# Ledger of designs, part 81: designed miniproteins, single chains, continued (4)

Each design is a single chain, and the fold is of that chain. pLDDT is the mean over its residues in the fold that is shown.

## One batch from the design tools (miniprotein)

Design m14980
Fold by ESMFold2-Fast:
Structure m14980 (fold): chain A 93 residues (1-93)
Amino acid sequence: MSEELRKEIEFGVHLIAGITALKYGDYETAAKHFEKALELDPDNAVAWTGLARAYLKLGDFEKALEYARKALQLDPSNPEAREIMKEAEEKLK
């Protein structure tokens, strides 16, 4: 197996694990998986959005805002990242 294919598979495993952890309310585990996914592919808007959501749920609104902005830089039309950004900004007032 090529190193590139292996990294692609590892990325997908961490992305799905992060999404699954969010669904079950395990926000710390979700954040760790999205961080691992982003180590493999730092330009993935879905992983940045997931990381932003995890930190929003953990009450780290400054990180949620930072990561949501990163997701929007990569995908400006991302409605989930816009919602996270708005909620984080509201919590920081």
Scores: mean pLDDT 88

Design m14981
Fold by ESMFold2-Fast:
Order: C-alpha cells, then structure tokens, then sequence
Structure m14981 (fold): chain A 58 residues (1-58)
C-alpha cells in the first residue's frame, strides 16, 4: 500500500523511519497502536512511523 508523508519526521531512534514531507512510502505492516512499518521509496530504508503522519494513496 502506497502512502505519502504529510510532514517531516525526524528522529534519532533507530526504529523510526525519517521522512520529509511529500516522501512516498510502502506500508508493509499496520499495528493496533496506530504505528506502521513502512519502506521509504527514496532511500529503501524500513522503519516505524505514525499512521497519522501518512496519507494513503491508491
């Protein structure tokens, strides 16, 4: 599932996916707490990001 970052995400935590507003990601897993495991299409890195920070695209 493809999504777009709604704002910049900057964290030094190794589990968090850092993103810039407008970056495209592939959602790999959704968690019940509102987090998702996503892969950045720009960098290829995977990490956790809040689902509220993503706009799902078709």
Amino acid sequence: MLARALKDVVSDAPAVLNLKKGDLVEILREYSNGDVLARSLKTGHTGLVGSDLLEVLE
Scores: mean pLDDT 82

Design m14982
Fold by ESMFold2-Fast:
Structure m14982 (fold): chain A 87 residues (1-87)
Amino acid sequence: PDPLTVMVLGMAFAIEIANKLKQVKENRKEMLEKLLDEFVETLRTLGASKEDIILALKYAERVLMKHLPDKEFVKELVNKKIEEIKK
């Protein structure tokens, strides 16, 4: 897909993740990791390339950092997912 489509998908999924996490007061890191796993699996199911998934995760990180106070967990978990996908 073109870069605009990848950006829109990453941002849309990040907004969905942020909205779900706003309902969660405890165990937020575990919930964020689960939601990021579901996001990556959704992109794989849609036939996204490894490069597209990494790009979508980078856009998702920017949106999550803007909307969630859990910035350390966001950076840690997104970076972990990107490194796993690179292998």
Scores: mean pLDDT 80

Design m14983
Fold by ESMFold2-Fast:
Structure m14983 (fold): chain A 62 residues (1-62)
Amino acid sequence: SKLLAKAIHDYEAKKKDELTLKKGDIVEIEEIVDDTHVLAKNLKTGEEGLVPREVLELLKEL
């Protein structure tokens, strides 16, 4: 199953392994890393990286 989430806020990557998001970007959650972060792919940019869970709203599991 694929998990889709939407960025509810802009997020600027602070480290090379983090993902930059703009509010409204749709991401595919690849892995739940811990209680604060997921590994996600930004479907608009094709970039993959770590994202704080608090900036994402879960949309749909496929």
Scores: mean pLDDT 81

Design m14984
Fold by ESMFold2-Fast:
Structure m14984 (fold): chain A 59 residues (1-59)
Amino acid sequence: SHMEHHRETAERALEKAREYLAKGEKAAALVSAQDALRNAQIAGDEKLVEEARELIAEV
């Protein structure tokens, strides 16, 4: 579904953001984390929204 697509996109973007952060690529991590937040908000997934916001705060 449309919401499932956005949830999956948010999960993949969070994974990429964590990978970039582990490599010290802060700018790329921030962009991916922001993409994750946007998709999590569209999906209405509060847990993913919280995870994305926490990751943005870590960058």
Scores: mean pLDDT 88

Design m14985
Fold by ESMFold2-Fast:
Structure m14985 (fold): chain A 57 residues (1-57)
Amino acid sequence: MSPEEALAFLEEKAKETGLSLEKLYAAVAPVLGKKPVEEVSREELEAAIEEYLEKNK
C-alpha cells in the first residue's frame, strides 16, 4: 500500500479503537521494519494491531 494509505488506515483504527497513533505505530513497527510500506497489505497491518491488542489487554 502507499504511505498515505497506511497513514489513513492507522488514523481510522485510532478512531475505532481509541488508541493513540503512537501506540498503533508501535503495533505495526515489526511489519514495517521487515519490508517497505508499499509491500505491506492492509491485512498484515490489521493482524499486527490485533496481536498487539491481544498481548496488551
Scores: mean pLDDT 77

Design m14986
Fold by ESMFold2-Fast:
Structure m14986 (fold): chain A 64 residues (1-64)
Amino acid sequence: MFRPGDIARAVKDYEGRTPEDLRLRKGDVVEVLAVLDEEHVSVRQLATGRVGIVPKEVLERIGS
């Protein structure tokens, strides 16, 4: 499971569902900032520095 500091890659596009969500494209690399619940994490996109909430299911952990 994810923990703060983990590096993950988006396995599919994610458009966001709420204003707090981060839009991702497949292949985007993010750093996990916080685990919010069983389904969601707060992340920072490494290329842009943008922060937001995404479902864990759209991410694959690639480092820590």
Scores: mean pLDDT 84

Design m14987
Fold by ESMFold2-Fast:
Structure m14987 (fold): chain A 76 residues (1-76)
Amino acid sequence: SELEKKMKEKKEETEKKIQELEKEAKELGKKAREAAEKGDMEKAKEYTDKAHELVAERAEVAAEGLEEVKKLQEEL
């Protein structure tokens, strides 16, 4: 059905965005560790804070995606 197609497309779009955010957060986490190992605690905190911002953004993307899928499901 048309609604099932829209639900699948929305899930795929949401999953792709989440995957991109997870990849970026992982890279920032690695940079934070490297900075900490070099004794640059200020830089380590900057990378950690940015990674936490991406985790929050990921949660928002997931919540919004779920709400949109729920709305499509309620139209059935």
Scores: mean pLDDT 85

Design m14988
Fold by ESMFold2-Fast:
Structure m14988 (fold): chain A 60 residues (1-60)
Amino acid sequence: GSAADVGKILGVPASLLTALLRRELEELGLDPAEALPVVLDLTYQSGDARAALEAVRARR
């Protein structure tokens, strides 16, 4: 899903969501350009951004 769709589900602005997820991915040593769309899709499906980040981290 898009950052706008996920932000709407979580009740946060898309710009804030994108900035927070990008920072977390960079701290995990992941490329945001590759990992951000995966995290957004998983968050859209689960409603849980933390679970999505943990799932992406567990794959690497």
Scores: mean pLDDT 77

Design m14989
Fold by ESMFold2-Fast:
Structure m14989 (fold): chain A 60 residues (1-60)
Amino acid sequence: MKPTEEEKEKVAKEAGKLLAEGKYEEAEKLLQDFVKKYNLTDEEAQELGLLALKHYEKLK
C-alpha cells in the first residue's frame, strides 16, 4: 500500500525534529521502518530523506 502525502509529510517532519534534537539513530529507524512498511523504492526513500532534511533545516 502506498503512503498518503499526509503520512509522508508527518513522518518526514517527525524525523526532521529528531535530527534537530540530535537523535540520529531514532530518526534513521523511523524513516527505515516507514520505508519497510510501505515497501518504498530507493528513489521514494531518498525523496523521503530529503523531505526530512528540509524540515531539519527549518529547525536549525
Scores: mean pLDDT 82

Design m14990
Fold by ESMFold2-Fast:
Formats: sequence, C-alpha cells, structure tokens
Structure m14990 (fold): chain A 79 residues (1-79)
Amino acid sequence: LPPLSPEEVARLVDAARELIEEAKKLYEKGTPENKRKAVRLLTSAAILAAGALYFAPDNPAVREVLEEVKKLIEEIDKE
C-alpha cells in the first residue's frame, strides 16, 4: 500500500466522522429502511477508520472513531 500523509489520514478520519453523524441522523428517524442505511454508513466509516489506523496506529482520533462505530452498530443490533 502507498504511504498516507498526515493530511490524508486526517481526511479519512473526517470522512468517517461525517458518515457516523449521518448514520446517527438516519437511526433517529426510526424506520427499518433508515436503520439499514445507517448500518451501511457505519460499515463505510469502519473501513475508512481501519485504513487510517493502519497508517496512524497511535492517533487517538482514529481509535475514537472506531469505538464510536462499534458502539452504534451494537446499539442497532440490540433492536
């Protein structure tokens, strides 16, 4: 894999955070379709965050994003 710059890692984190916020908004609407869309967005956020973690394992923002995704997926799965 080509190396990512700190700016590229930051963009992945920001993109993942944006997907998480959109997923939260969809989940709040409470329909089964919106819950499915929320899970898809969270899965995409997890993939971006995992990529960022590979290049920046000591970045706390990356770990925070991964933890948030895990918590939201677990919350949706309890429904």
Scores: mean pLDDT 79

Design m14991
Fold by ESMFold2-Fast:
Structure m14991 (fold): chain A 74 residues (1-74)
Amino acid sequence: TPPRSLQELLDWFGEQYEKAKTEEEYIEVLRNTIAQLDHLIATETDPAERARLESLRAGLEVLLDNVEKHGVEK
């Protein structure tokens, strides 16, 4: 089920991150987190909170792009 709040998403992310063992699993967690953030952004009515979510998404996209292109320090 899609997360209903940022806190719910962060709790889920933390759990999945701790379970990740490989770069591929880590990339999967990041992709899923970005997808969940997109859902939260689409349903958020508070402009300040939406801006916060968009900033977090942008940071995760940069991290994902870097890992996909270079891996961890590749």
Scores: mean pLDDT 75

Design m14992
Fold by ESMFold2-Fast:
Structure m14992 (fold): chain A 74 residues (1-74)
Amino acid sequence: GASAEEAAKAAEEAARRGGGRASGGQVYDAVLRAGSTPGGAAAKGMGTRDAGNGYGSPEQARESARKAAEAGLA
């Protein structure tokens, strides 16, 4: 599986492609694709919680993805 940094980079890139904003679903998908099975479980929890709120910046998406991946890998 991918490292927490790889998950974070994937989420940031997805947010940048969306014009500097990311939905909870975009961050969820990026982390799920970059993470292994443990990271995927963390990404599901994150996506369910944040799907209605979204993220205002690529930096927020990156940090959220890193924390989710680290929690799933620890």
Scores: mean pLDDT 57

Design m14993
Fold by ESMFold2-Fast:
Structure m14993 (fold): chain A 66 residues (1-66)
Amino acid sequence: MKEDALKAAEETKKLAEELGDEEAVKRAEQLIRDLENATDSKEIMELAFEIAKLKAEIEEKKRKAE
């Protein structure tokens, strides 16, 4: 769970960097830090949801840029 969310956040950060979306890169970095420090299962699940939401936003931006 936590490892899967970290991988998704790192992939999202890479996509944001490729698109030049500096704000999304910063948000992905913050989510990675929060997730690394999270020990409560509820917090990890909430962070995983935020990562999935950010990833969807970045994928949508990529689609529009192509």
Scores: mean pLDDT 79

Design m14994
Fold by ESMFold2-Fast:
Structure m14994 (fold): chain A 72 residues (1-72)
Amino acid sequence: MVEEARKKAEEVARELEKKGMLEAAENARFVAEALPEHPQIAPAVETVAELVKEGRYEAAAFAVRAIARALA
């Protein structure tokens, strides 16, 4: 569901911010805001959330940036 993906994107933003990855955190917040109008990106957001859960912060930052750039 889009709402669940949005909450996960917000959680990703908080975790990336805790790691000092401020630009990646802003990308994650942008993705969270875009989700209601772009529900097709929900599976990609789920993948980013799993990367964060696995401690793969650099991969998560790269993936979130790619999603944000695709929406801009």
Scores: mean pLDDT 85

Design m14995
Fold by ESMFold2-Fast:
Structure m14995 (fold): chain A 62 residues (1-62)
Amino acid sequence: SLEEITQAYIDNIRRLVDAGASPEGMEVVLEEERRRLRAWGYSDEQIEAIVEAMRRTYEELA
């Protein structure tokens, strides 16, 4: 489901923050994930929701 996929990406962002990911490095990760999600057939609206959830998680932890 979209919610399960979103949670998996959020959990991955938590691990990247723990590993010391920089803001610049995180933006690269978010852009690569946007491209991957589009390739998998997700709508722009769904991609925006997932990426914003990832960005919010990074901002809260970093």
Scores: mean pLDDT 80

Design m14996
Fold by ESMFold2-Fast:
Structure m14996 (fold): chain A 84 residues (1-84)
Amino acid sequence: SKELEERLKKLEKEKEELKKKIEEIAEKHKKKVKLSKEELEEDAEIYSRLLEVEAEIYELKNKKPEEIEELRKKREESKEKAKK
């Protein structure tokens, strides 16, 4: 469906942006003798998000459209429950 294609496109774009951030951080760190705790935490957050994005891309590419829509609904419900 169009919604699934748009979701996949957004995830692929986010993946590319995250990869660019990882490359930029790696280049900055090559010029430094020591990494701060803040820099390490930022790296960890970016890598964690990249893994989440890659997992969702894998699901979208390998699961049936109906299954993907159910997963999307479950994610939305989980977000609403987390806000309470």
Scores: mean pLDDT 74

Design m14997
Fold by ESMFold2-Fast:
Structure m14997 (fold): chain A 70 residues (1-70)
Amino acid sequence: MSMEEEERRRQERRFEQLLLTELHLTPDQARDVLERARERGEMTEQSVVQLGIGELLRRIGDEIDEELAK
């Protein structure tokens, strides 16, 4: 439990930093991406990046819609 959980936390922290620094996601979006990867059992860099790009595009779409509504 603790050893595998510690390794998982380290991996998740690394991916969270990647999502925040490289993809410029919000902390909430980074958390959602990691949660989704955990639910899929696919906590890999490729899956996390693909999910992160999806959330980034969703946020950009929402921001554009909000800006156009002003």
Scores: mean pLDDT 75

Design m14998
Fold by ESMFold2-Fast:
Structure m14998 (fold): chain A 80 residues (1-80)
Amino acid sequence: MLKELEERVNALVAESAAAVAAGDYEKAAALTEEAGRLAAELLELRAEKADPETAERLRAIAEEVRRRAQALAEKLRALG
């Protein structure tokens, strides 16, 4: 599961970059949001198996990843 989720995140990041190169900023924004959502989910799943201190840090990073992905998607939409 974790490996499949990681591969999906990598695929979405690559597709988002291709969409930016093609000038399709709305598609790039949607792909960026989905990649951020899945990356945060991956971090939360890793947190479930981690020590409490590591789990807290991973959850904080997951929240920051979601926030940054949303901010980037908003900027990408502003370009289209």
Scores: mean pLDDT 84

Design m14999
Fold by ESMFold2-Fast:
Structure m14999 (fold): chain A 81 residues (1-81)
Amino acid sequence: SAADRRRLEELLRRITAPGSTVSPAELQELLALIARLNLSDKEVEELAKRIVEEFGYTPSQAEAVRRFLFSLREEARKALG
C-alpha cells in the first residue's frame, strides 16, 4: 500500500503539472492504483492540497485539480464493476 501510494503521488504530480497531458497507459495505471487504495474523501482532498501547494495554483485552478481527482476516483469505482 505504501508503494502504491508513492506511485500514485508520482503519477499525479506529473499529470497535474502545467501543460501536461495523460496517456491511456498512465490513466489505466492511475485508475488501478486508486481502485486498490480505495481513497477516502479526506485522502483525495489531501492529495489535491499537496498538488496545489507544489505548483502554486490559483483558487480556480485548485478547484479544477480537486474536481479532476474526485472524477478519477468515481471512474475507478465504476471500473471495479
Scores: mean pLDDT 78

Design m15000
Fold by ESMFold2-Fast:
Structure m15000 (fold): chain A 86 residues (1-86)
Amino acid sequence: MEEKKREALELAREAARLAAEALRAEAEGDEEKAAELAKKAEEKLERLVELVKELEAQGHTEAAREVMEFAVREAKRLYEELQAEL
């Protein structure tokens, strides 16, 4: 359980970072880089969703909730930082 929770938290952080970088690349006019970063973010997010579903299926509902709350918080933090630069 703990190993899956740690992996999910790392995936949430990576997905949020890649998504923020994709938005920045798009704002800078680098459509190709934005698309590549968005694809990487999507791949990390898909793996995160799989791990959250596994945690919920195993009865680790609190761990799944903590991971999702962290993912939302991390995404919000990075987008707020990006908006402050723009």
Scores: mean pLDDT 81

Design m15001
Fold by ESMFold2-Fast:
Structure m15001 (fold): chain A 63 residues (1-63)
Amino acid sequence: SREELEKELEELERRGVLAVARGDYATVARILRRMAELYRELGKEEHAERLEAQAEVLEAQSR
């Protein structure tokens, strides 16, 4: 449901903030990709594409 997707997004956002604080950008990239999947489920394609692009940049910098 939409409510379940929104709750998962809030949890991922919290985890993302902590990962950024730790400098764990590999984890940030994984979180962004999962968030993109959830935004697509919500019909927010452009938002999902932006998050995927951010994840790709972080992945390139991490490896």
Scores: mean pLDDT 86

Design m15002
Fold by ESMFold2-Fast:
Structure m15002 (fold): chain A 89 residues (1-89)
Amino acid sequence: MKPLSPEELEAMLARLEELLAEEEALVARLAPARAAEAQALLRAAAEHVAEALRALAEGDNEAARAHYARAQELAARAAALIEEERAAA
């Protein structure tokens, strides 16, 4: 499998930013303790998206890929918490 090109990374980061915004809206409906956990994960994911975009602007494609992968992992963990609470309700 070939690593993502800079153009592909930029497109995927834009999609991830949209997904984080949608998940943030869903978090508003959770119980306060779970909302805090999900919000912390989403904030960390957004920080890694920002670092990935910065790395892309500097031409550091390896750093951009690493931050993108971490942002995806954190976003997925937030999504799992949101889904667990929806299933438990």
Scores: mean pLDDT 81

Design m15003
Fold by ESMFold2-Fast:
Structure m15003 (fold): chain A 68 residues (1-68)
Amino acid sequence: TEEADRRAGALNRPDAPLHLEVPADTVLSEEQRAALRAAIRGARAAGNRIVLAPGAHPEVRAMVAEVE
């Protein structure tokens, strides 16, 4: 079933989820923004889950939404 297939895929993750831990009040440089976007794209390409902590930086949340 689709449910069983989804669970099997979740259990056999290629890597651990990408945890983004950037304080909400951090001023990001263009270099940091580029690095964050690259990390997010890499995680998406690998099929890894992206996890944002409560209180994560709003710009980082927007980047996750931007990359899909």
Scores: mean pLDDT 66

Design m15004
Fold by ESMFold2-Fast:
Structure m15004 (fold): chain A 63 residues (1-63)
Amino acid sequence: MLKGIAIAKEDYKATKPDELTLKKGEKVEILEAVDAEWFKVKSLKTGKEGNVPVSKLEFTGLE
């Protein structure tokens, strides 16, 4: 998998303990693809890791 940076397109509220709550505009590092619909990411603001829906992310770069 290519490593990348993404921005949250909208607020996302975690519904399970393994998910990450994001605010619109928050930058995340993509750590791995869990499946086609979910990525494990790390918030660049808080350093917290968790799973988020791919549909909530806008990709901005691969560095």
Scores: mean pLDDT 77

Design m15005
Fold by ESMFold2-Fast:
Structure m15005 (fold): chain A 86 residues (1-86)
Amino acid sequence: SLLDEALDLVEKATQYAAEGLRNARSGDRLVEAARNFRKAADYFEQAAELFEKAGLPKEQVDNLRKAAESFRTMADRLEAEARARA
């Protein structure tokens, strides 16, 4: 079902977000952290589209899209920091 597919995507998004956070905390894996945060953002956006098609309330869909935007912003900042250190 659309709901099951969306939930699987949220699970993947949270797994990539957690891995990105671990990479960021190491201090020497900022580019890898950024890649994982971009993957998390992509999965949150895909989940939001499926939840919207499944008829979930706009507020829940918007919250997933905001999460995706936040992870993309974090990725951009980590990539900038990695370039500054290079």
Scores: mean pLDDT 89

Design m15006
Fold by ESMFold2-Fast:
Structure m15006 (fold): chain A 63 residues (1-63)
Amino acid sequence: MADELRAARAQGEAAYHRTAQRIIEELVKEGKKPSEANIEVLLTRARLDGDEEAIARLEESRK
């Protein structure tokens, strides 16, 4: 996961956001909980993008 986000970040912010969104969707679908560090990275990006849906999903994953 970190490697995917790092590669996407090198391609640009749009690619980073798409990759982060996909990872969140996959983790939620599999019933897996993201690590605390991954959640912080994804939350920061979601807040910058104003993606309230992603923020809500990440906060639920923390609980």
Scores: mean pLDDT 64

Design m15007
Fold by ESMFold2-Fast:
Structure m15007 (fold): chain A 69 residues (1-69)
Amino acid sequence: MSRTELINELGRKIVEAVKNGDFEEAEKYIEKLYEAGLISEEEKEELIEAVRNKDLETIERLLVRALLR
């Protein structure tokens, strides 16, 4: 799977989990992005905080930033 495909797949799963209130699942997908080296430690922490706050705008911004690398 390409870097772009993996970010898009995991990003969709994060957004879906947040919409369903499955914050634990969203955090698992964020950890997978981090373990794959696709986001930084700071981006991981920001994504987890955004998930807990149900802040989809911040989640989308951070995922787009990861795609642009």
Scores: mean pLDDT 82

Design m15008
Fold by ESMFold2-Fast:
Parts: structure tokens; C-alpha cells; sequence
Structure m15008 (fold): chain A 61 residues (1-61)
């Protein structure tokens, strides 16, 4: 689904921005949203990657 693909990319980017700013709670939120969108788009590899990024951000909190 193209709409889910675009939204997943945007949420992943927002998560990375928050992570770089030290806003780890917001980064987790965006990475978890991104993971669900990647699952909906049928891309398990990127969904798993986004989930790992969320876990990394949680480890920084």
C-alpha cells in the first residue's frame, strides 16, 4: 500500500530526528507507529528494524 509506505517513511524520519535531539519518548512513539505502518505495507524487515529502533530509544530513557 503506497499510502502506508509513504507514512512509514515519514514516521521513521521523525523518530530519527527525535532520537538525535534526545527526545527518546517521542522517538519511541514514532518508531512504533512506523513499525505498524511497515507491517501494513507488507515489509516485515523494515517493521522489525523500526521495532529495534524503538527498543534502542527505550534503552536511552
Amino acid sequence: DMASLKEAMEKTGEGIEYFQEGKYELAVEKFEESAELWKRAGNKTLADYAQLLAEAAKGKM
Scores: mean pLDDT 84

Design m15009
Fold by ESMFold2-Fast:
Structure m15009 (fold): chain A 74 residues (1-74)
Amino acid sequence: SKEEFLKEVEEILKEMPKDPLLAIQRLSRLAVDKGLSDEELQKIIDVFKQAVDEGYTEEARKKALEEIKKIIEK
C-alpha cells in the first residue's frame, strides 16, 4: 500500500545521513518491489538528492516525504 511504502521511505531517509549510497540502493529496490515506474523512481531519487543538498535536516526529510507522496499520488 502507499502508506506502507511511505513508512519504508521514512526509515530509509532516517538512515541516509549514515550512508547515502546505501539509502539510494534500498530506495531503488523498494521502488521495484512496489512496482513504481522508472519515471517515478527518478523523481524520488531527485527528491532524496535535494534532502542531501539541504543537509539531511529533519525539516528537509519531512519535505522530501511530502514530495514523494505527491509523486505517488500522480
Scores: mean pLDDT 75

Design m15010
Fold by ESMFold2-Fast:
Structure m15010 (fold): chain A 74 residues (1-74)
Amino acid sequence: SAAEDAARQAELDRVYEKARETVRKEFPDASDEVIEEAARAGANAYLSALNQGKTPEEAERIGIEKALEKAREL
């Protein structure tokens, strides 16, 4: 349904923003481009984890960890 799609998009946006904020705090000298790329990697990992049947809480942890991992590589 449209409501379920909207709720999923809102959660994805929330995880993306949390990943962005977390990367910015851990890597204060990182450029906006690095922060955005890392946050996108985190959001993608979150969606992948949800599709694998992980809970939203587990998927969020995986997403944030992936964002931090990606930021370390950039």
Scores: mean pLDDT 84

Design m15011
Fold by ESMFold2-Fast:
Structure m15011 (fold): chain A 62 residues (1-62)
Amino acid sequence: ARVDAAALAEELRRAGLAPFFGARDDAELLRVARALIAAFDKDGDGVLDAAEEAELRDALGL
């Protein structure tokens, strides 16, 4: 499945990573999710495919 910023923000919240990124609320966490997508989204479509999501999870220790 492809992961957009909102879906990634929910995964980060559930994994307890929001404090790690300094996210104080859902808006800050969504901003972090967008930045992570920009870093791992190699084709620039604003979503992560399964391979890009796996690379992100490995980088975060998930």
Scores: mean pLDDT 77

Design m15012
Fold by ESMFold2-Fast:
Structure m15012 (fold): chain A 57 residues (1-57)
Amino acid sequence: GPGAEAVARLALEEYGASEDQAAALALYANTHGAERARKLLEEHGAREASDWALRNA
């Protein structure tokens, strides 16, 4: 949805995420909400946030 797309774009544009990392965060946002995914990015950065998101999607 739009929230997941916004999280993916944020990860790519502001956190230097790869496409795979952005996709993992978008998947997490679709399941648990865009705000939670955004907080993971802000607290942990793209790599650790995406790894955690993929395990917990």
Scores: mean pLDDT 85

Design m15013
Fold by ESMFold2-Fast:
Structure m15013 (fold): chain A 72 residues (1-72)
Amino acid sequence: MIPSKEEIEAIMYLIQGIIALHYGDYDSAIESFEKAIEANPELKPLAYRGIAEAYRKKGDFDTAEEYEKKAE
C-alpha cells in the first residue's frame, strides 16, 4: 500500500505534535495536531487527545475536557 500525500502529511503533523507535547511546547503541539486533522480527519481521536493533553498541561482544564469528549 502506498500512503497518499495527505496521509503522509497528517502523520508528520501528528508526530510533530507528539514531539512538541513531550518537550513542553504546547502551543506548537496544538497547531500540529490541528493540521493533522485538516490533512486526515481519521486522526481526530488521536489528535484531539493530544490537544486535550496540551491544554491540561497549560492549566486550561475546561478546554481539555471538551477535547477529551471530542476524541470519542
Scores: mean pLDDT 83

Design m15014
Fold by ESMFold2-Fast:
Structure m15014 (fold): chain A 116 residues (1-116)
Amino acid sequence: MEEELRRENERLRELWRRLEEETAGLPPALAAARRAAAAVRTALERLIATTPDPRTRETLRRLLREVERILEEVERELAENPETTADEAVERFAERLREAIERAISENPELRGLFE
């Protein structure tokens, strides 16, 4: 179990490094938003894999689709406002993600334990 957790952590670090390399040619704000979205996507995919309840899994899969939509919206705003900093881009993404999570918890209260 501990060796599996260490292996998962190394895999996450490799995914992060790959994302950093793939985003190296992008504007800092766009690169930061994409890395934030990828980190959240990876976390949600792990929750889906470990969650035994089918209803909760479906809500988490819906939240994954919402993360992709949020990233698309943030990327559109960054195109319209090129002066946006990396920190501002991540903050905008985080705020919308928080709202999406709150909606998901309202629709499926069983999710509350996963995000507390």
Scores: mean pLDDT 78

Design m15015
Fold by ESMFold2-Fast:
Structure m15015 (fold): chain A 60 residues (1-60)
Amino acid sequence: MELVERLRELLRTHPRPEAIVLAVQLLKERGVSGDELVELARESGDPEILALAEEVKLLE
């Protein structure tokens, strides 16, 4: 899913606090919940993306 790839790009190109804020905005734009994001991140097998998704979920 392109959403997980977009999160990887945010994490690579931004400091973690900025990446988290941008990820929250991306979820709102896409109409995706934090729970849905966490499940997608688990399916990706990337621990960095899973950690980011868990942090984004906590901000909801």
Scores: mean pLDDT 78

Design m15016
Fold by ESMFold2-Fast:
Structure m15016 (fold): chain A 66 residues (1-66)
Amino acid sequence: MEKVEELIRKAFEAYQAGDLKSAAELLEEALKLDPSNKDAETSLKILKAKLAGDEEKVKEILEELG
């Protein structure tokens, strides 16, 4: 749990620095440790969609989050 939370925190720091690729990699690592982590799963989906330029997919994921 602690390790997963640390990876998610580092992913947010990378995102704030504009390093979307590193943020996505850190979220993928968090999901390897805890596949049930909804926050890491949804954040990774959003980042991958943003990296791909898929605005429609970003909207779909955000609708799922509410």
Scores: mean pLDDT 76

Design m15017
Fold by ESMFold2-Fast:
Structure m15017 (fold): chain A 120 residues (1-120)
Amino acid sequence: SEQDKVAEELINYLKEAADRAIEELRRSPERAGQLFVDAAKKVADKAVEAGLTPEQVRKILKAFVEESKRIGAAAREVAARMTPEEGRRMLDVVSQAIADASQALTDGAAEALRRYEERK
């Protein structure tokens, strides 16, 4: 369906955003975090606009969790090669960005599910 295609495109967008965030991590953890937060907000907005089903929303949330874990793992590897103070600062920035991205995406998921139920 067209909605299945949108869900797949949004999942791919999250994966590409995670790749960009990981690449930016050494240069600017703040920019890396902001890239992922902005991507989560865009995915949330598009999921609501497209009228995705609960099953499609669940697939996006699962992809988000997997990409968040991948960013976290990369951040830990980069932090391990930094000074303890620099590493802690990076991990704090990345953790906050993942939390902000999660909030944006879960808020969007709730809205998408609410609109889906109202259309029944």
Scores: mean pLDDT 89

